# Designed miniproteins, single chains, continued (3): the designs that were tried, part 51

Each design is a single chain, and the fold is of that chain. pLDDT is the mean over its residues in the fold that is shown.

## One batch from the design tools (miniprotein)

Design m9864
Fold by ESMFold2-Fast:
Structure m9864 (fold): chain A 68 residues (1-68)
Amino acid sequence: SLDDEIAAIAAAHGLSPEQTAQTIHGYFIEGKSHAEIAKRLGKSQSTVSAFIRRVTEAYRRAGIVLER
């Protein structure tokens, strides 16, 4: 499922379920930058950027277009 794919991507980037939800909400709903999210979670900006890219690709494959 899409949820299982997103969970696997999150685990590969060292994100907890809570951090995964915070990243997706912060980026797509709140319009926060990769740097702001990275600072909040204590992660690198590159980790947040790679995660968001892969999640966006997973949603696109599922027929969901995410707009900011």
Scores: mean pLDDT 84

Design m9865
Fold by ESMFold2-Fast:
Structure m9865 (fold): chain A 106 residues (1-106)
Amino acid sequence: SEELEKEIEKLEAEVNRLLDQLSQHATPEQRALLGEIRSLLDELRKKLTPEEQLFVLKRVINFLQQALDSPDRLTILRYAVLFLRAVLGDPEAKKELEELEKKRMS
């Protein structure tokens, strides 16, 4: 639907704004992770339904917002990459994400 496409474009613009903001004072390792997030989102855009794209973009916005406000920015960006790799069907990323969830619940 055209309404759904407009919402996706709006969320993509917000993601790009946050990625650009995070990039301004990024360390080399943070810059590499931000670049990987961009690449993974571009790949997912080609493979996901519009509804799945909305879900993923909203989740990524939450990660990037948290990274802006956190001293542990690197860990949050690594978590975002892991989430996106798991959505793409990477079994190793899915396993690592499940292990991190177990540690957080302990």
Scores: mean pLDDT 85

Design m9866
Fold by ESMFold2-Fast:
Structure m9866 (fold): chain A 84 residues (1-84)
Amino acid sequence: DEEKRRQMERYKSAAEAAIRQGRKFAAAGNLHGVQTAVEAARESAERMAEVDGEKGLIESQRMLAEVDAVQAQADALAAARAAA
């Protein structure tokens, strides 16, 4: 289905862009920016699973793992700042 393929590409692209922005914000120490980016990436990844419950779910799980990694960087940054 061409429409499902285009929806998957859009959500995947959005999730990847948000993950990149989240990593950039984490490197800059912008915790609020990371939280916004993580939320956007998580939403896009979840939409992929809704578009295609088989292939979309697999791609969604992969994207959510990347989002969790960015969140872990943000959590480590917050903990380091709280300890200082």
Scores: mean pLDDT 83

Design m9867
Fold by ESMFold2-Fast:
Structure m9867 (fold): chain A 82 residues (1-82)
Amino acid sequence: SSIDKKADEELEELGIDMSSLDPAAQQNLKTLVQAIRMYVDLSKEEIKKILEELIAVHKTRTPAEVQSFLLQKLIELREKAG
């Protein structure tokens, strides 16, 4: 979709090495960047910081903890939008 293509382009522009990540990490990063763009107006540096936190969680935590982290970030972004 056009939304998915925009997420891919933005992640590349932010310097995220998607090829070093598993498919689940790639999908979660796309979900998170789409939510950031939908709910908040953040600088590229702030967006990159949040995305790098998710990458670190993917590398160091269980799948259940990754999903909990992603859900919490999505809730926080939605609350900032109100």
Scores: mean pLDDT 79

Design m9868
Fold by ESMFold2-Fast:
Structure m9868 (fold): chain A 58 residues (1-58)
Amino acid sequence: MERYRAIKDYVATHPAELTLEKGEIVEVLAEVDAERWLVRSEKTGRVGLVPKEVLEPL
């Protein structure tokens, strides 16, 4: 299971996107395209798309 951490706050701009707080840990479920990943937040259990540039591997 690949775990990543948000390196900065990210505010969702689309219903399919997930809002993240800096330091929040997510599980990567799929690479949707070159810029966005489908992730699940460990804190909230919510699933959504985020830009991969806001994530770093753990």
Scores: mean pLDDT 82

Design m9869
Fold by ESMFold2-Fast:
Structure m9869 (fold): chain A 64 residues (1-64)
Amino acid sequence: SMSMQMQRQQQAEKQSKELAEEAKKDKSKAPELAKQLTDKAFQSSDGVARVYNRGAGEVIKAAS
């Protein structure tokens, strides 16, 4: 259902933000944290996958 997809997108945004904050605290973890988000994107529906891929980019940016 659409409500489940919206809920998964919200969770993906929250998780992506949390991992970006973690990468900001310890930049050495950024590649692993970005890979976790990219792996989740690969296993997700298109809408959720876009959120996770954007999150992976934010993790890399936070560590740059």
Scores: mean pLDDT 82

Design m9870
Fold by ESMFold2-Fast:
Structure m9870 (fold): chain A 102 residues (1-102)
Amino acid sequence: MKVRIRITIEVKNATEEEVMDIVSYLLRILREEAKKAGLKILDVRVSMKKEGDKYIIEIDVTIEGEREKALEVARNAVQKLEEYIKEKYPDIEVKTKIEVVE
């Protein structure tokens, strides 16, 4: 089964370079968590836009596997990302959302 998951990250008080580091970290952790779960990542699409004082990043990940396991991979990756941001960039405000795309 192919599962497409959209991860939306809204970031405030960050430079573009800090946003790029955050995105790179999330992509690395997504690959690591998928590998641990025995799931295959088929495709990853990243889009970024600036809206006022915030960056909005959307990451569409297509995972081959069970929906529940794919969602767990995304949730684990986002949790590790939030911990990373809190430790490395304490002044950055972050809001995350995970959804399954039909």
Scores: mean pLDDT 88

Design m9871
Fold by ESMFold2-Fast:
Order: sequence, then C-alpha cells, then structure tokens
Structure m9871 (fold): chain A 84 residues (1-84)
Amino acid sequence: AKEIAEKAKKIAKEAIELAKKALDLGNPEAVPLAIAAALAAIGAEFLAEQALKTGDVKKAEEALKTAEEALELAKKALELAEKG
C-alpha cells in the first residue's frame, strides 16, 4: 500500500515538472493541457497522501492511476510546447 502511494507521489512530481517546462516554453496552445496535467498531478498527490495516512490500498491505486494520467498529459503538453 505505502509503496504504491509513494510511487504515485513520485510520478505526480514528474508530471508537475514537465507541465512547468511546457508553460516555461510559452506556447499558448500547450497552456490548457499543461494546466490540466498540473491539476491532475495535484489531485494524485492529495489521494496518495490520504492513502499513506489511512493505509487505503484502493486510494493508493487511484492515486497511481491519476498520477500516470497526469504524466501522459504533461508529456503531450511538452510535445505541443516544443513544436510551437
């Protein structure tokens, strides 16, 4: 349970970093996707923290899924930012 939640936090942090890089490149087309990625990553961190406090395996798994989705969005945002 703790391992899954900690993995989710790590992936969420990576997603936030990539979203910030996309925003820093200043491409207006990437901004909505970068914001969506950052918000999803923040949500994943919140779920992961709750899972760590309660030992809830389901919440840890939800946090991991949300973090992975956030990372995918952040990667797409960075690709859009680099192409513009």
Scores: mean pLDDT 83

Design m9872
Fold by ESMFold2-Fast:
Structure m9872 (fold): chain A 77 residues (1-77)
Amino acid sequence: MEEGEKLREEAEEALEEGDNDKAAELYIKAGEKYFEAGDYESALEAYDKAVKVSTDPKLQLEALKKALEVHEAKLKS
């Protein structure tokens, strides 16, 4: 949980610096840490932010695929 928050803060700093794709990568990493911790809502929020800030279709697709994995985990839990 704390590790996910740190990655999210780093993503916000990268976004303030204008590095949108770095911010997206950090949001994806934050989402992964939240998902590992069982915090599905924070994971989905992080992946949603990654999609919205990224200009790279590959990063957008990666974040969307990971968000689908979170939704599947919620349905099977």
Scores: mean pLDDT 84

Design m9873
Fold by ESMFold2-Fast:
Structure m9873 (fold): chain A 76 residues (1-76)
Amino acid sequence: MEEARRLIEEAIAALDAGDYEEARRLADEAIKATPKEDYFTLAQAYAVRAAAYAGLGDFEEARKDYEKAKEYYEKA
């Protein structure tokens, strides 16, 4: 749990720095490190990866991840 939260914090810092590829990579690792029942942390990780994809211009992947984030927020 602490590892996934740290990865999300690092991904947000990468977004703030404009390093969208690093933000996407860190968010991907956060998703993999999060237990499947931790809906709130999964929602945050998917939302951050969606923002990273949007920064990269990959709006289709960003939309899919935003929908996943919404789904997990509703379950949290």
Scores: mean pLDDT 85

Design m9874
Fold by ESMFold2-Fast:
Structure m9874 (fold): chain A 102 residues (1-102)
Amino acid sequence: AAPATEARAEGELKKDANGNWVLEFDLPPVGALDRLHLKGKSDKAEFELEIRRRADGTVEVKAKFKYKDENGNIKEIEISATGTDAEARRALAEFQEKLKSL
C-alpha cells in the first residue's frame, strides 16, 4: 500500500453562542501527520496551525491564536512543541483546551 504523505484537516474559526472564539477542526491521527497547515483570519481574530514531520522523524507543532478584545487589547495563545507523535497530540490537546477558556 502506498503511504499517505500528507494529512488533511478541516478547520473553522467562529464565535460560539456565548461570544467566545472557538477553533473547530478534526485532527488526523498523529502518526499520519507529515504536513498540515490551517489558517483563518478576520478583522478581529487570526489563527495559524502548522504541523510538520522533521528529517529526524520527530513532529513539530506550532499553533497561534490571536484576537483583539472590545477594549482594543491584543490577546494571544501560542504553543510550540517538537517531539514524538504522542507529544505532538498532547500539545494540540492543550491548545484546544486554552481556546475553550477564551
Scores: mean pLDDT 65

Design m9875
Fold by ESMFold2-Fast:
Structure m9875 (fold): chain A 87 residues (1-87)
Amino acid sequence: GEKKEVIQELIDQLETIKKEIEAGASRETLILKLENLIEYVKEVLPEETDIINALEDILEMVKNGASKEEIIEQINKLIEKLKEKLK
């Protein structure tokens, strides 16, 4: 259904953000991409508060200068949580 398609798109976007972090994307670029992704999820899946909260937590980590490794770890945890929703 539509919800599973949106969740798959979210996984794909998070995988892309992870690759950009590994490639050395700026903090400013990551903030913009995460803010855009949060707005998208709030519009298409407003009931998925756990997903929205996890994305907002990752955004705050980036804003607070968390390491690349810590940010990637949290993105990986969110991707795994999203994959479970597709089962």
Scores: mean pLDDT 87

Design m9876
Fold by ESMFold2-Fast:
Structure m9876 (fold): chain A 119 residues (1-119)
Amino acid sequence: AVVVTESGGGTVAEGGSLTLSAKISADPADIVGVSWIRESPGKGGVGVASISGDGKKVSYGSSVKGRATISLDRAAGTAYLHLSNLKKEDTGTYYAIASVLKDGVVRMVAGQGAQVTVV
């Protein structure tokens, strides 16, 4: 079974930075893409960033554009989301979602989530 293992998160001062990571237990060639979404109480899910498996297509949500960098170490199967100049509205649980090709079918696998609190 494919597993996404997230790390990073924590409490950070406003204006600070942190890096989230997600390790994907799939063959690197089977990784179609990785995305992060943020969930906050009462606000629903918001797209933060996405990267294609070949690293050539990258997009950012409007709330983090210019403050976020997503990258993928394809050989290691590890994605990184760097967040800078953090704002209190960036507080939430960040979920990494991997799109993985298995047995001819693309499946989405979510990690456990990483809590980010901006104080």
Scores: mean pLDDT 88

Design m9877
Fold by ESMFold2-Fast:
Structure m9877 (fold): chain A 89 residues (1-89)
Amino acid sequence: AEEEEYRQRLLEAMAKANFETGETYDKLKKEAEERASQSVDKDAELERLMRQAHIETLRIGAELVNKAMSEVKQAREDAERLREAAELA
């Protein structure tokens, strides 16, 4: 069914966005740990940098999810327009 195809595409797009968000977090976490290792107060600096990494990951994750959802919505709208054009022909 068409609704099932749309649902599958949405789930796939969200899974990709979630995977990319996880990769971003891992990268930012590693960078935070490396930067904190150079600090006089490693624990306090690590906590501060990890908070920044978490906030940045949430922002990037939200943007990736919104983009994925918008792309799936656009694909559905494009498919609907093509069907309407075919029915009018």
Scores: mean pLDDT 80

Design m9878
Fold by ESMFold2-Fast:
Structure m9878 (fold): chain A 64 residues (1-64)
Amino acid sequence: GKKKIYFVRGKEGVSEEQTKKANELAYELAKEDSNLSDEEVKEKLAEKLGVPAEKLEVTSVVVE
């Protein structure tokens, strides 16, 4: 089956700990809803971490 994996990178002003937490949260979001867009994941992570969405970069790959 298709599996979607998200990768999150913190930009200037985002700590390494926040970036790590963002990737952990992205993994959990993918588990709950594999149909989320990269933009939706970015917005949800920004809200949960208390950082501006513009400070996060989210990319995804689909593995079959």
Scores: mean pLDDT 79

Design m9879
Fold by ESMFold2-Fast:
Structure m9879 (fold): chain A 81 residues (1-81)
Amino acid sequence: MPSEAEKIVAEAEKRYQEILEKLKAGEISVEEARKEIDEVEKEALRRILQLPDEAARQAAMARLSELSKEVEEELKRIEEE
């Protein structure tokens, strides 16, 4: 069963995927997608900072950072369309 930290990161990943799908469908602009991604990251970070376990906070922050790299690479690919 995923921990609370793992759930926060998984929810951020799902929201990133939803934003990218909207962008690919032409429902939002690249600028709007970047704003939504920034809001997801801020919300996830805020929730992570509320976790009582320091190790869980550090692990979740590291995973969130990796997801941010992946979404930025996907945004670059879509921009080249």
Scores: mean pLDDT 81

Design m9880
Fold by ESMFold2-Fast:
Parts: C-alpha cells; structure tokens; sequence
Structure m9880 (fold): chain A 69 residues (1-69)
C-alpha cells in the first residue's frame, strides 16, 4: 500500500539523520506524485552525507515501487 511505502521511506530517512522538515518535504513530493522533486531532494541529502549509499539505494527501490502504483 502507498501509505506503508511512505512510512518505510520516512523511517529510512530518520535513520540517516535527515531533519523532520527535510523528511516532510520529500514525503509531500511523493504524496503529490512529484517524483522528480523527491529524487532531487534525496540526491541533496546523499551529497550532504545525511543518508548512506545503502539507505539511498533502499529508498530508490521503494520510490520505484510507489511510482508503479
């Protein structure tokens, strides 16, 4: 389900040290179907060292699943 995927993404972002504001911005983009904005924000978090390569890969897979719904 969409809500379950969004919650899983939120948990991974929280583990990585993203701020609640950054997390909400990404979740909002995903809820709106704005996958381009969500991907830009994730790349920014990765470059800032707020998520690991493993976390980025996991989130990317979840976004792809969400996009296919």
Amino acid sequence: EREKLLEEIRKILEEGGASEEEIEEIIKALQDGDFETAQRLLVRLYLEGKISPEQANRIGKLIKELESL
Scores: mean pLDDT 84

Design m9881
Fold by ESMFold2-Fast:
Structure m9881 (fold): chain A 67 residues (1-67)
Amino acid sequence: DDKKKAEALKKAFEYLAQGKPEEAEKVLKEAGIDAYVEDGVIQVENVSLSEEEAKELQKALEEISEK
């Protein structure tokens, strides 16, 4: 789900800020995002979003920021 991917990305950034790159990578994989962490940066492979998915991702990120 696109909302789950948005949540996973946000949590991954939070884990990176806490110095936990392994946890960041784990939450991305659990959300179905093919990604890894290298030098404190999230590297994403083979992720494409439909127009609907991109819109939901943006909405989820905004809702998290507002709450």
Scores: mean pLDDT 64

Design m9882
Fold by ESMFold2-Fast:
Structure m9882 (fold): chain A 86 residues (1-86)
Amino acid sequence: EAERRQRAANLLTAGALQMVGALLEKSPEGAKAAVDSFIEAVRLEPEVGPLALRLLKRAADEFESMGYEEQAKILREGIAEIEKLL
């Protein structure tokens, strides 16, 4: 379905932009919004799962390196949920 693939692509893009915002803002709410967008994208199009996981793992490592444990935890929980969808 072209519409489903386009919506998944839009959600993946939105999640990536939300993640950039969360990294700048250090916001747990921003991290959660990014995770939710990635999870929805993977539910619509599982083929984007590996890319979503790669982006989330990079962001989680960044938050951990900066000492933002709550944000890192949110991202790790999102990674686990996406891995269950694949």
Scores: mean pLDDT 85

Design m9884
Fold by ESMFold2-Fast:
Structure m9884 (fold): chain A 65 residues (1-65)
Amino acid sequence: ERRDVLILTAAQIRAVAAGARLRIEVKDGKVTIRLVDDSPVAREAAEEVARFIEEKLGYEAEVLE
């Protein structure tokens, strides 16, 4: 909740800094990361963000195109 918001914000900042545009949605303990632009660089950044969220929140994170 409070910590979840901070962790998700940090994840989004990291993705933007890497040049990737991502949309992150949280629903019922499930995290979905959506690629706004489909590029190899954006996919790599999304996978790193998904791993970061799984490690910090303990939730499942999926990357969608």
Scores: mean pLDDT 70

Design m9885
Fold by ESMFold2-Fast:
Formats: sequence, structure tokens, C-alpha cells
Structure m9885 (fold): chain A 119 residues (1-119)
Amino acid sequence: AVVLTESGGGTVPEGGSRRLTGKVSGVDIADYSIGWFRQRPGQPLEGVALVIASTGGRVIAGTVAGRATISVDVANSTAYLELRNLRREDTAVYYVAASSAVGPVGPTVYGAGTPLTVV
């Protein structure tokens, strides 16, 4: 069973930067694709960034292109999302998510979420 714990949310001024942290426990993170998703007020869940821990391959959504960096620390079993030049529309609950990268397609597991408010 994978356990996901997010941290690093809170209130940030417009134009500021924030690093969100997603701890992955109960599994080897190298066997998982790790993503960051967000849900803005009144909007559907949307993908922000994805990284495959075993290969370092990554995808950044166009909505945050040039403003986001995703990274994984395999030794500490932790994924990071750094957001820069924050806009008011970046106000959302952010979720770390994990999907198995080994074997048949498995379900995506989401953490409980960490709120980020841009003021």
C-alpha cells in the first residue's frame, strides 16, 4: 500500500515562489510515476507535472510551462514541485499522485492534498 503525504502549501504573494513536497512511503519510489495535480475553486482536477522516478522523464503542463520544476529524490523517497512567478489562478488544492510504472496499468493513488492560496 502506497502512502502519500504532501506539505509546503499555505499563503504566498502573487509573483512569489513555493516548493511543494510529496513524501512517498510503503513502496520503492523508483517503481512509480509521480505526478502533481491541482483543483482550483469550482474547476475540475487538472494535471500540473509528471515524473517517472526510474528514468527521470518529466512532463510539465502548458498552464505552468516555464514556471514549474518537478524533481524526485529517490534516496529520500520524495517528490518536489517548485512553482515560480505565482498567479492568483494558481490558487488550488495540490495533490501528489502515484501510479505503478512496473507491470500492468494500475490505479492512480492520490494524497489528501495541500492548499495553496496566492494573494
Scores: mean pLDDT 83

Design m9886
Fold by ESMFold2-Fast:
Structure m9886 (fold): chain A 93 residues (1-93)
Amino acid sequence: MKSPKEIALELEMEGGVYAIAGAVYKRLGDYEKAAEYYEKAGRLYEEAAKYDPSYLPLAAAAYEEAAEAYEKAGDLEKAAELRERAERLRAEA
């Protein structure tokens, strides 16, 4: 069984790959894909935070990027949901 720190690091690395993909699609103007990839990054960072709470701000930042991208894509409900999630995670950090 992997240590909690090792699990958190692996989740951070995977989340980082999705965050980079989100940034690339954002730059290309594909806000729907940018939102999807930033949300995936946020979920992985939030999972990492269960093993190491120092990842809570990183998860919140990824959800904030996803929310902005969803808003630009026209999904205002999903944007609001992710902003609320990010605020809760920042309050716990």
Scores: mean pLDDT 88

Design m9887
Fold by ESMFold2-Fast:
Structure m9887 (fold): chain A 94 residues (1-94)
Amino acid sequence: SEELKKKIKELEKKKAAERTQAVRDFMRRISEIDKNAKTPEEKAKAIREVLEELRQRLDPETFRQVLTSLLNIAKIRKADPEVIKVLEEALKEA
C-alpha cells in the first residue's frame, strides 16, 4: 500500500543515516587503532571489539549492511588478511 511505502521510505532514510554514522565511527576508531596497535593481531582484536559494540547498537539488518560496506572498503584498501577475516566472520554471524 502507498501508506506502507511512505513509512518504509522514512525508515530507510533513518537507517541510511545510522549506517553512515556507524561507518564513520568505525573508520575513526580504526584510525585510532592503527595509531596505537603495533601488531596485526592487536589490530584484529580491537576491530572485533568495535564490531561487537556496533552489533549491540544497530538492528541486525543495518549491522549487516554496515559490515558489507566495511568489508568492501577493507578489500579495496587491501587491509590485513586477519582484518578481512574478522569482518567476514562478523558478517556470517549477523
Scores: mean pLDDT 80

Design m9888
Fold by ESMFold2-Fast:
Structure m9888 (fold): chain A 55 residues (1-55)
Amino acid sequence: AEEIRRRLEALGRDTSLSEEEKTAAVLELAREHGLEVDASSFTRAGVDLVLRAES
């Protein structure tokens, strides 16, 4: 949904969060929306996969 895209974009723009905090937030968002994604894949490519899976 649009909501996932907007939240991921907001996380990317948040300069107050560390990379670890951003990764944790992305994993939590994926779990909340019923997406099962390998944490080791949560790089920029992993974020793209979450967006594509939602499409």
Scores: mean pLDDT 60

Design m9889
Fold by ESMFold2-Fast:
Structure m9889 (fold): chain A 60 residues (1-60)
Amino acid sequence: SDDLIVEIMLAVEMIRQLLAQGFSLEEAVKKARDNLLSLGLSEEQARQAVRDALKRLGIK
C-alpha cells in the first residue's frame, strides 16, 4: 500500500544489499522482515512491505 512506501523502498534496498553479499533470497527476505520488525512495524506491515519490495524487484 502507499502507506508503506518508505518501508517498501527500505526493504528493496536491504534485499538488494543482502543478495549482493551472497545471502539466499529466503535469507534476504527473512533478514529484511526482521529488520522492519525491529524498526517498529507490525508483522502484517513488515510482510506487506517485503511482498511489495519483491514485486518491485521482479522476484517471486
Scores: mean pLDDT 84

Design m9890
Fold by ESMFold2-Fast:
Structure m9890 (fold): chain A 76 residues (1-76)
Amino acid sequence: RDAFVAAARRLQELVDGLDLTPEAREKLSEAFVAAYRGDKERAIELAKQFAEIAGLSPEQTEEIIRLVRELADAAA
């Protein structure tokens, strides 16, 4: 629970500097819901789609995927 909240806040901080479209925000929300269910594979897939829509750098994309994995692992 606490680990999930910590990872969620790190993800929020990372995306706070991004000018996100409604489509990107929706994909991020879907990734978050999948992570909360412990569906790690789906969460990672959605996080990759989010990164593509948001136009993230390779480094930002890797960090988002890592944080989403941490969220899914903490939820399981």
Scores: mean pLDDT 77

Design m9891
Fold by ESMFold2-Fast:
Structure m9891 (fold): chain A 69 residues (1-69)
Amino acid sequence: MKKLSREEAERQLAWLEEEIDRMEKEGVISPSRLVALLLGAVAIELESTDPEIQERARKLRDRILKLAE
């Protein structure tokens, strides 16, 4: 697998977190968008070697799964 640089991982996570924050605030949930965001979080966790980035991605995944309930 291609490894993400820390800077790229942080930028991708920040964007994903912003999108989830928007969905939580607006209460409008798209199942297809949730799946895309979930896959993005999983990819960052798997491709990053930074424990802080992995933990951030894991927490984001948990937030996405909670929105899917």
Scores: mean pLDDT 78

Design m9892
Fold by ESMFold2-Fast:
Formats: sequence, structure tokens, C-alpha cells
Structure m9892 (fold): chain A 88 residues (1-88)
Amino acid sequence: SAQREADIAALEAAVREPNEALLAAAEAAKAGEASAEELLEAARAAAERLREAADTLTNEELAELARRAAEDLLASAERLAAELEAAA
């Protein structure tokens, strides 16, 4: 349906932008150009964007996947931040 296609497109856009921002923050942190704290701030912002997008979706399964992705993203960033702090 048109609504399902719109929901999928919205989810793809919501995932793309936070993921690109988080990857940029992670690369900067690895290069010593950003702190682990800045990486965590970027991850928290990305997770919030994903949760906000999930709340706009009419398909509950896609909304749940988006919320799960937000949790996984934050957990991954926390692990990377810990590794960067240990390496510093």
C-alpha cells in the first residue's frame, strides 16, 4: 500500500541520516579529532531521531524495529567509546 511504502521510505531516511552522522563521529574519534564523549552525544542524538521516526510509523512491526535499532546503535557507540578511552 502507499502508506506502507511511505513508512518504509521514512524509516530508511531516519536510519540513513543518524547512521552517517554516527559514522562520521566515530571516524573523527578514532583519528583523535573528537572525544569519546562527542561520539556518545552523536549516538544519543541519532537514537532519539530513530525513536521519533518510530513514533510516526503506522506499521507497528517497523516501529518496533526502529526502536530496537536505536537501542543497538547506542549500545554499539558505548562499546566503541569505551575502547577509545582504553586506547587513549
Scores: mean pLDDT 74

Design m9893
Fold by ESMFold2-Fast:
Structure m9893 (fold): chain A 118 residues (1-118)
Amino acid sequence: MTDEELRALVARLQDPTLSPEEQIEALKRLVKAAKELVDQNTPEAVRRAVDLIETAVGGALRLAVTGSPEQIEAAREILDEVREIYDKIAPYLSPEERQRLKDLIDTARAEIDRRLAE
């Protein structure tokens, strides 16, 4: 995915009129792009993957708060993939950034699990 395509995808996820189905599709594309960046194994690509992970966590959390049970399950699957990416990049992050991302992911997972239990 090109830098222009990535910026367009992030901007798309900021659109409040986006349907839950469109949000899920955009989040899946974002997670795929983050995986491709991690595979490059460069400091620049890792920093970009961090930004995409933060965007994906925010999008999944938003979907979990407003979505149907099926959409909340999709948000859970997105977070599971985000966690896999986090585990791959964690050794390359500062201790502070590692903890911040972990807390973001864990908080979003807890909210999703809470919503699915209702």
Scores: mean pLDDT 82

Design m9894
Fold by ESMFold2-Fast:
Structure m9894 (fold): chain A 59 residues (1-59)
Amino acid sequence: LTKEEIQKLVSEASAYYILGVGYEQESRLYDKKDKEKAEEYKKLSEEYLKKAKELFEKL
């Protein structure tokens, strides 16, 4: 990997991680108010955290 490719992977992985954590928090906030939205946010959280992990594994 070039220096530029490493920087891009780290930036993308970090962005996905932040999004995943954010959606996890949203899921918890909606769990008692709107279960459908809570499940949607939980699913998004899991997808983004998985993408972050896959990108970090390429380093």
Scores: mean pLDDT 83

Design m9895
Fold by ESMFold2-Fast:
Formats: structure tokens, sequence, C-alpha cells
Structure m9895 (fold): chain A 70 residues (1-70)
């Protein structure tokens, strides 16, 4: 049901954000961006009401990491 799909979406996003933060702390910005981009691909497969909002949040994270890389 929608609640189970939302929980799956939240789990994918939280794990990706956690891994991306660890990569950023190590100075590995390319790995952090790749982790978030892969998570977005997985989220696009999940039919959950919060999908577009969560993808937008991860895209903002990628933009912030790209600014740190400059």
Amino acid sequence: GAAAEQAKLDAIAEEAERKAVLAVLQGDYDTAIAILEEAIKELEKVDAPGRDETIARLRKGIAQIRELKK
C-alpha cells in the first residue's frame, strides 16, 4: 500500500543521505554526488505520494555538494 511504498522511499533516501554525508566528510564529492544520483534513480521506481518532494530534496543536496566542489 501507499504507506509501505512511502516507508521504502524514506529508507532509500535516508541511507543515501547518510552515505553521501560520510563521503563529503572524506572530501569525496564525486562519490557523494554519485550516491545521491543513484538514489534518485531508485526513487523514480517507487510509486509513493512523497516521491517528487524527496527527489527534489536529493537534487538540492547534489547542488550543495557541487558548490562545495567548486
Scores: mean pLDDT 85

Design m9896
Fold by ESMFold2-Fast:
Structure m9896 (fold): chain A 94 residues (1-94)
Amino acid sequence: STLDEAEKRIVDLAKEALDPSKSLEEIEEALREMVEIVQKYISDEKLVAQFEEAARRAIEAARAGDWEAFERHLKRAVTIALTGIAKEKAALEQ
């Protein structure tokens, strides 16, 4: 259930970050919370590092007003996070 909650929160935060009504500060807060979730629940240090790089690139694109690059990097970050969570879930199944 905790990993299911983490998965749902990543998806909800990504939807919030893609909402055109959100300020840059709210988008950066959503991505920061996604990083905290990934660092807390994913044990694969390589996936965590790849997520942090994708999230950083998304923030840089948003700050530059490059919303096409923002969406690409955010989608990449979400895919990495969901892959990491799926790996953690698989490790807990016996």
Scores: mean pLDDT 88

Design m9897
Fold by ESMFold2-Fast:
Structure m9897 (fold): chain A 86 residues (1-86)
Amino acid sequence: MPLSEMERVLLEIMEALAENNETGLSQSELQKIVEERLGKKVSRTTISSILNNLEKAGLIERDEKTGKYRLTPDGEAYLAHMRARA
């Protein structure tokens, strides 16, 4: 079945993090990448909400010194599950 708009945004955030996991990505870098990939604007509030939920679930980590996010091993497993659904 096709993903909802929110699930597509979530998938694109996790894909961008997986592709850049060696360096991590900031919230602003993620917003730009997701908007470019979807071909539409996404609110900062939507990006922030998804990142907060993923961090609370232990699927991503934020580096306080750099402000950049990375996927955890659990996050990589969750992304594989999302890809199977897409």
Scores: mean pLDDT 81

Design m9898
Fold by ESMFold2-Fast:
Structure m9898 (fold): chain A 61 residues (1-61)
Amino acid sequence: LQEWKDALYNAPNLEEAARILAEGIVADPSLREELVEIARQLGVPEELIERAVREAEKKLA
């Protein structure tokens, strides 16, 4: 969890933060809700969050 939090907080832009969100969910699906909440707190648009979650779900299916 901490590695993904650190990656999100250090993302150079919102698009990269969304990419890190998707990768974190794929690596550990149990972290989905926590990582999504962090992304929202960082100001990632809901549209990008939804896209990242959907992309992660495709990789997990």
Scores: mean pLDDT 79

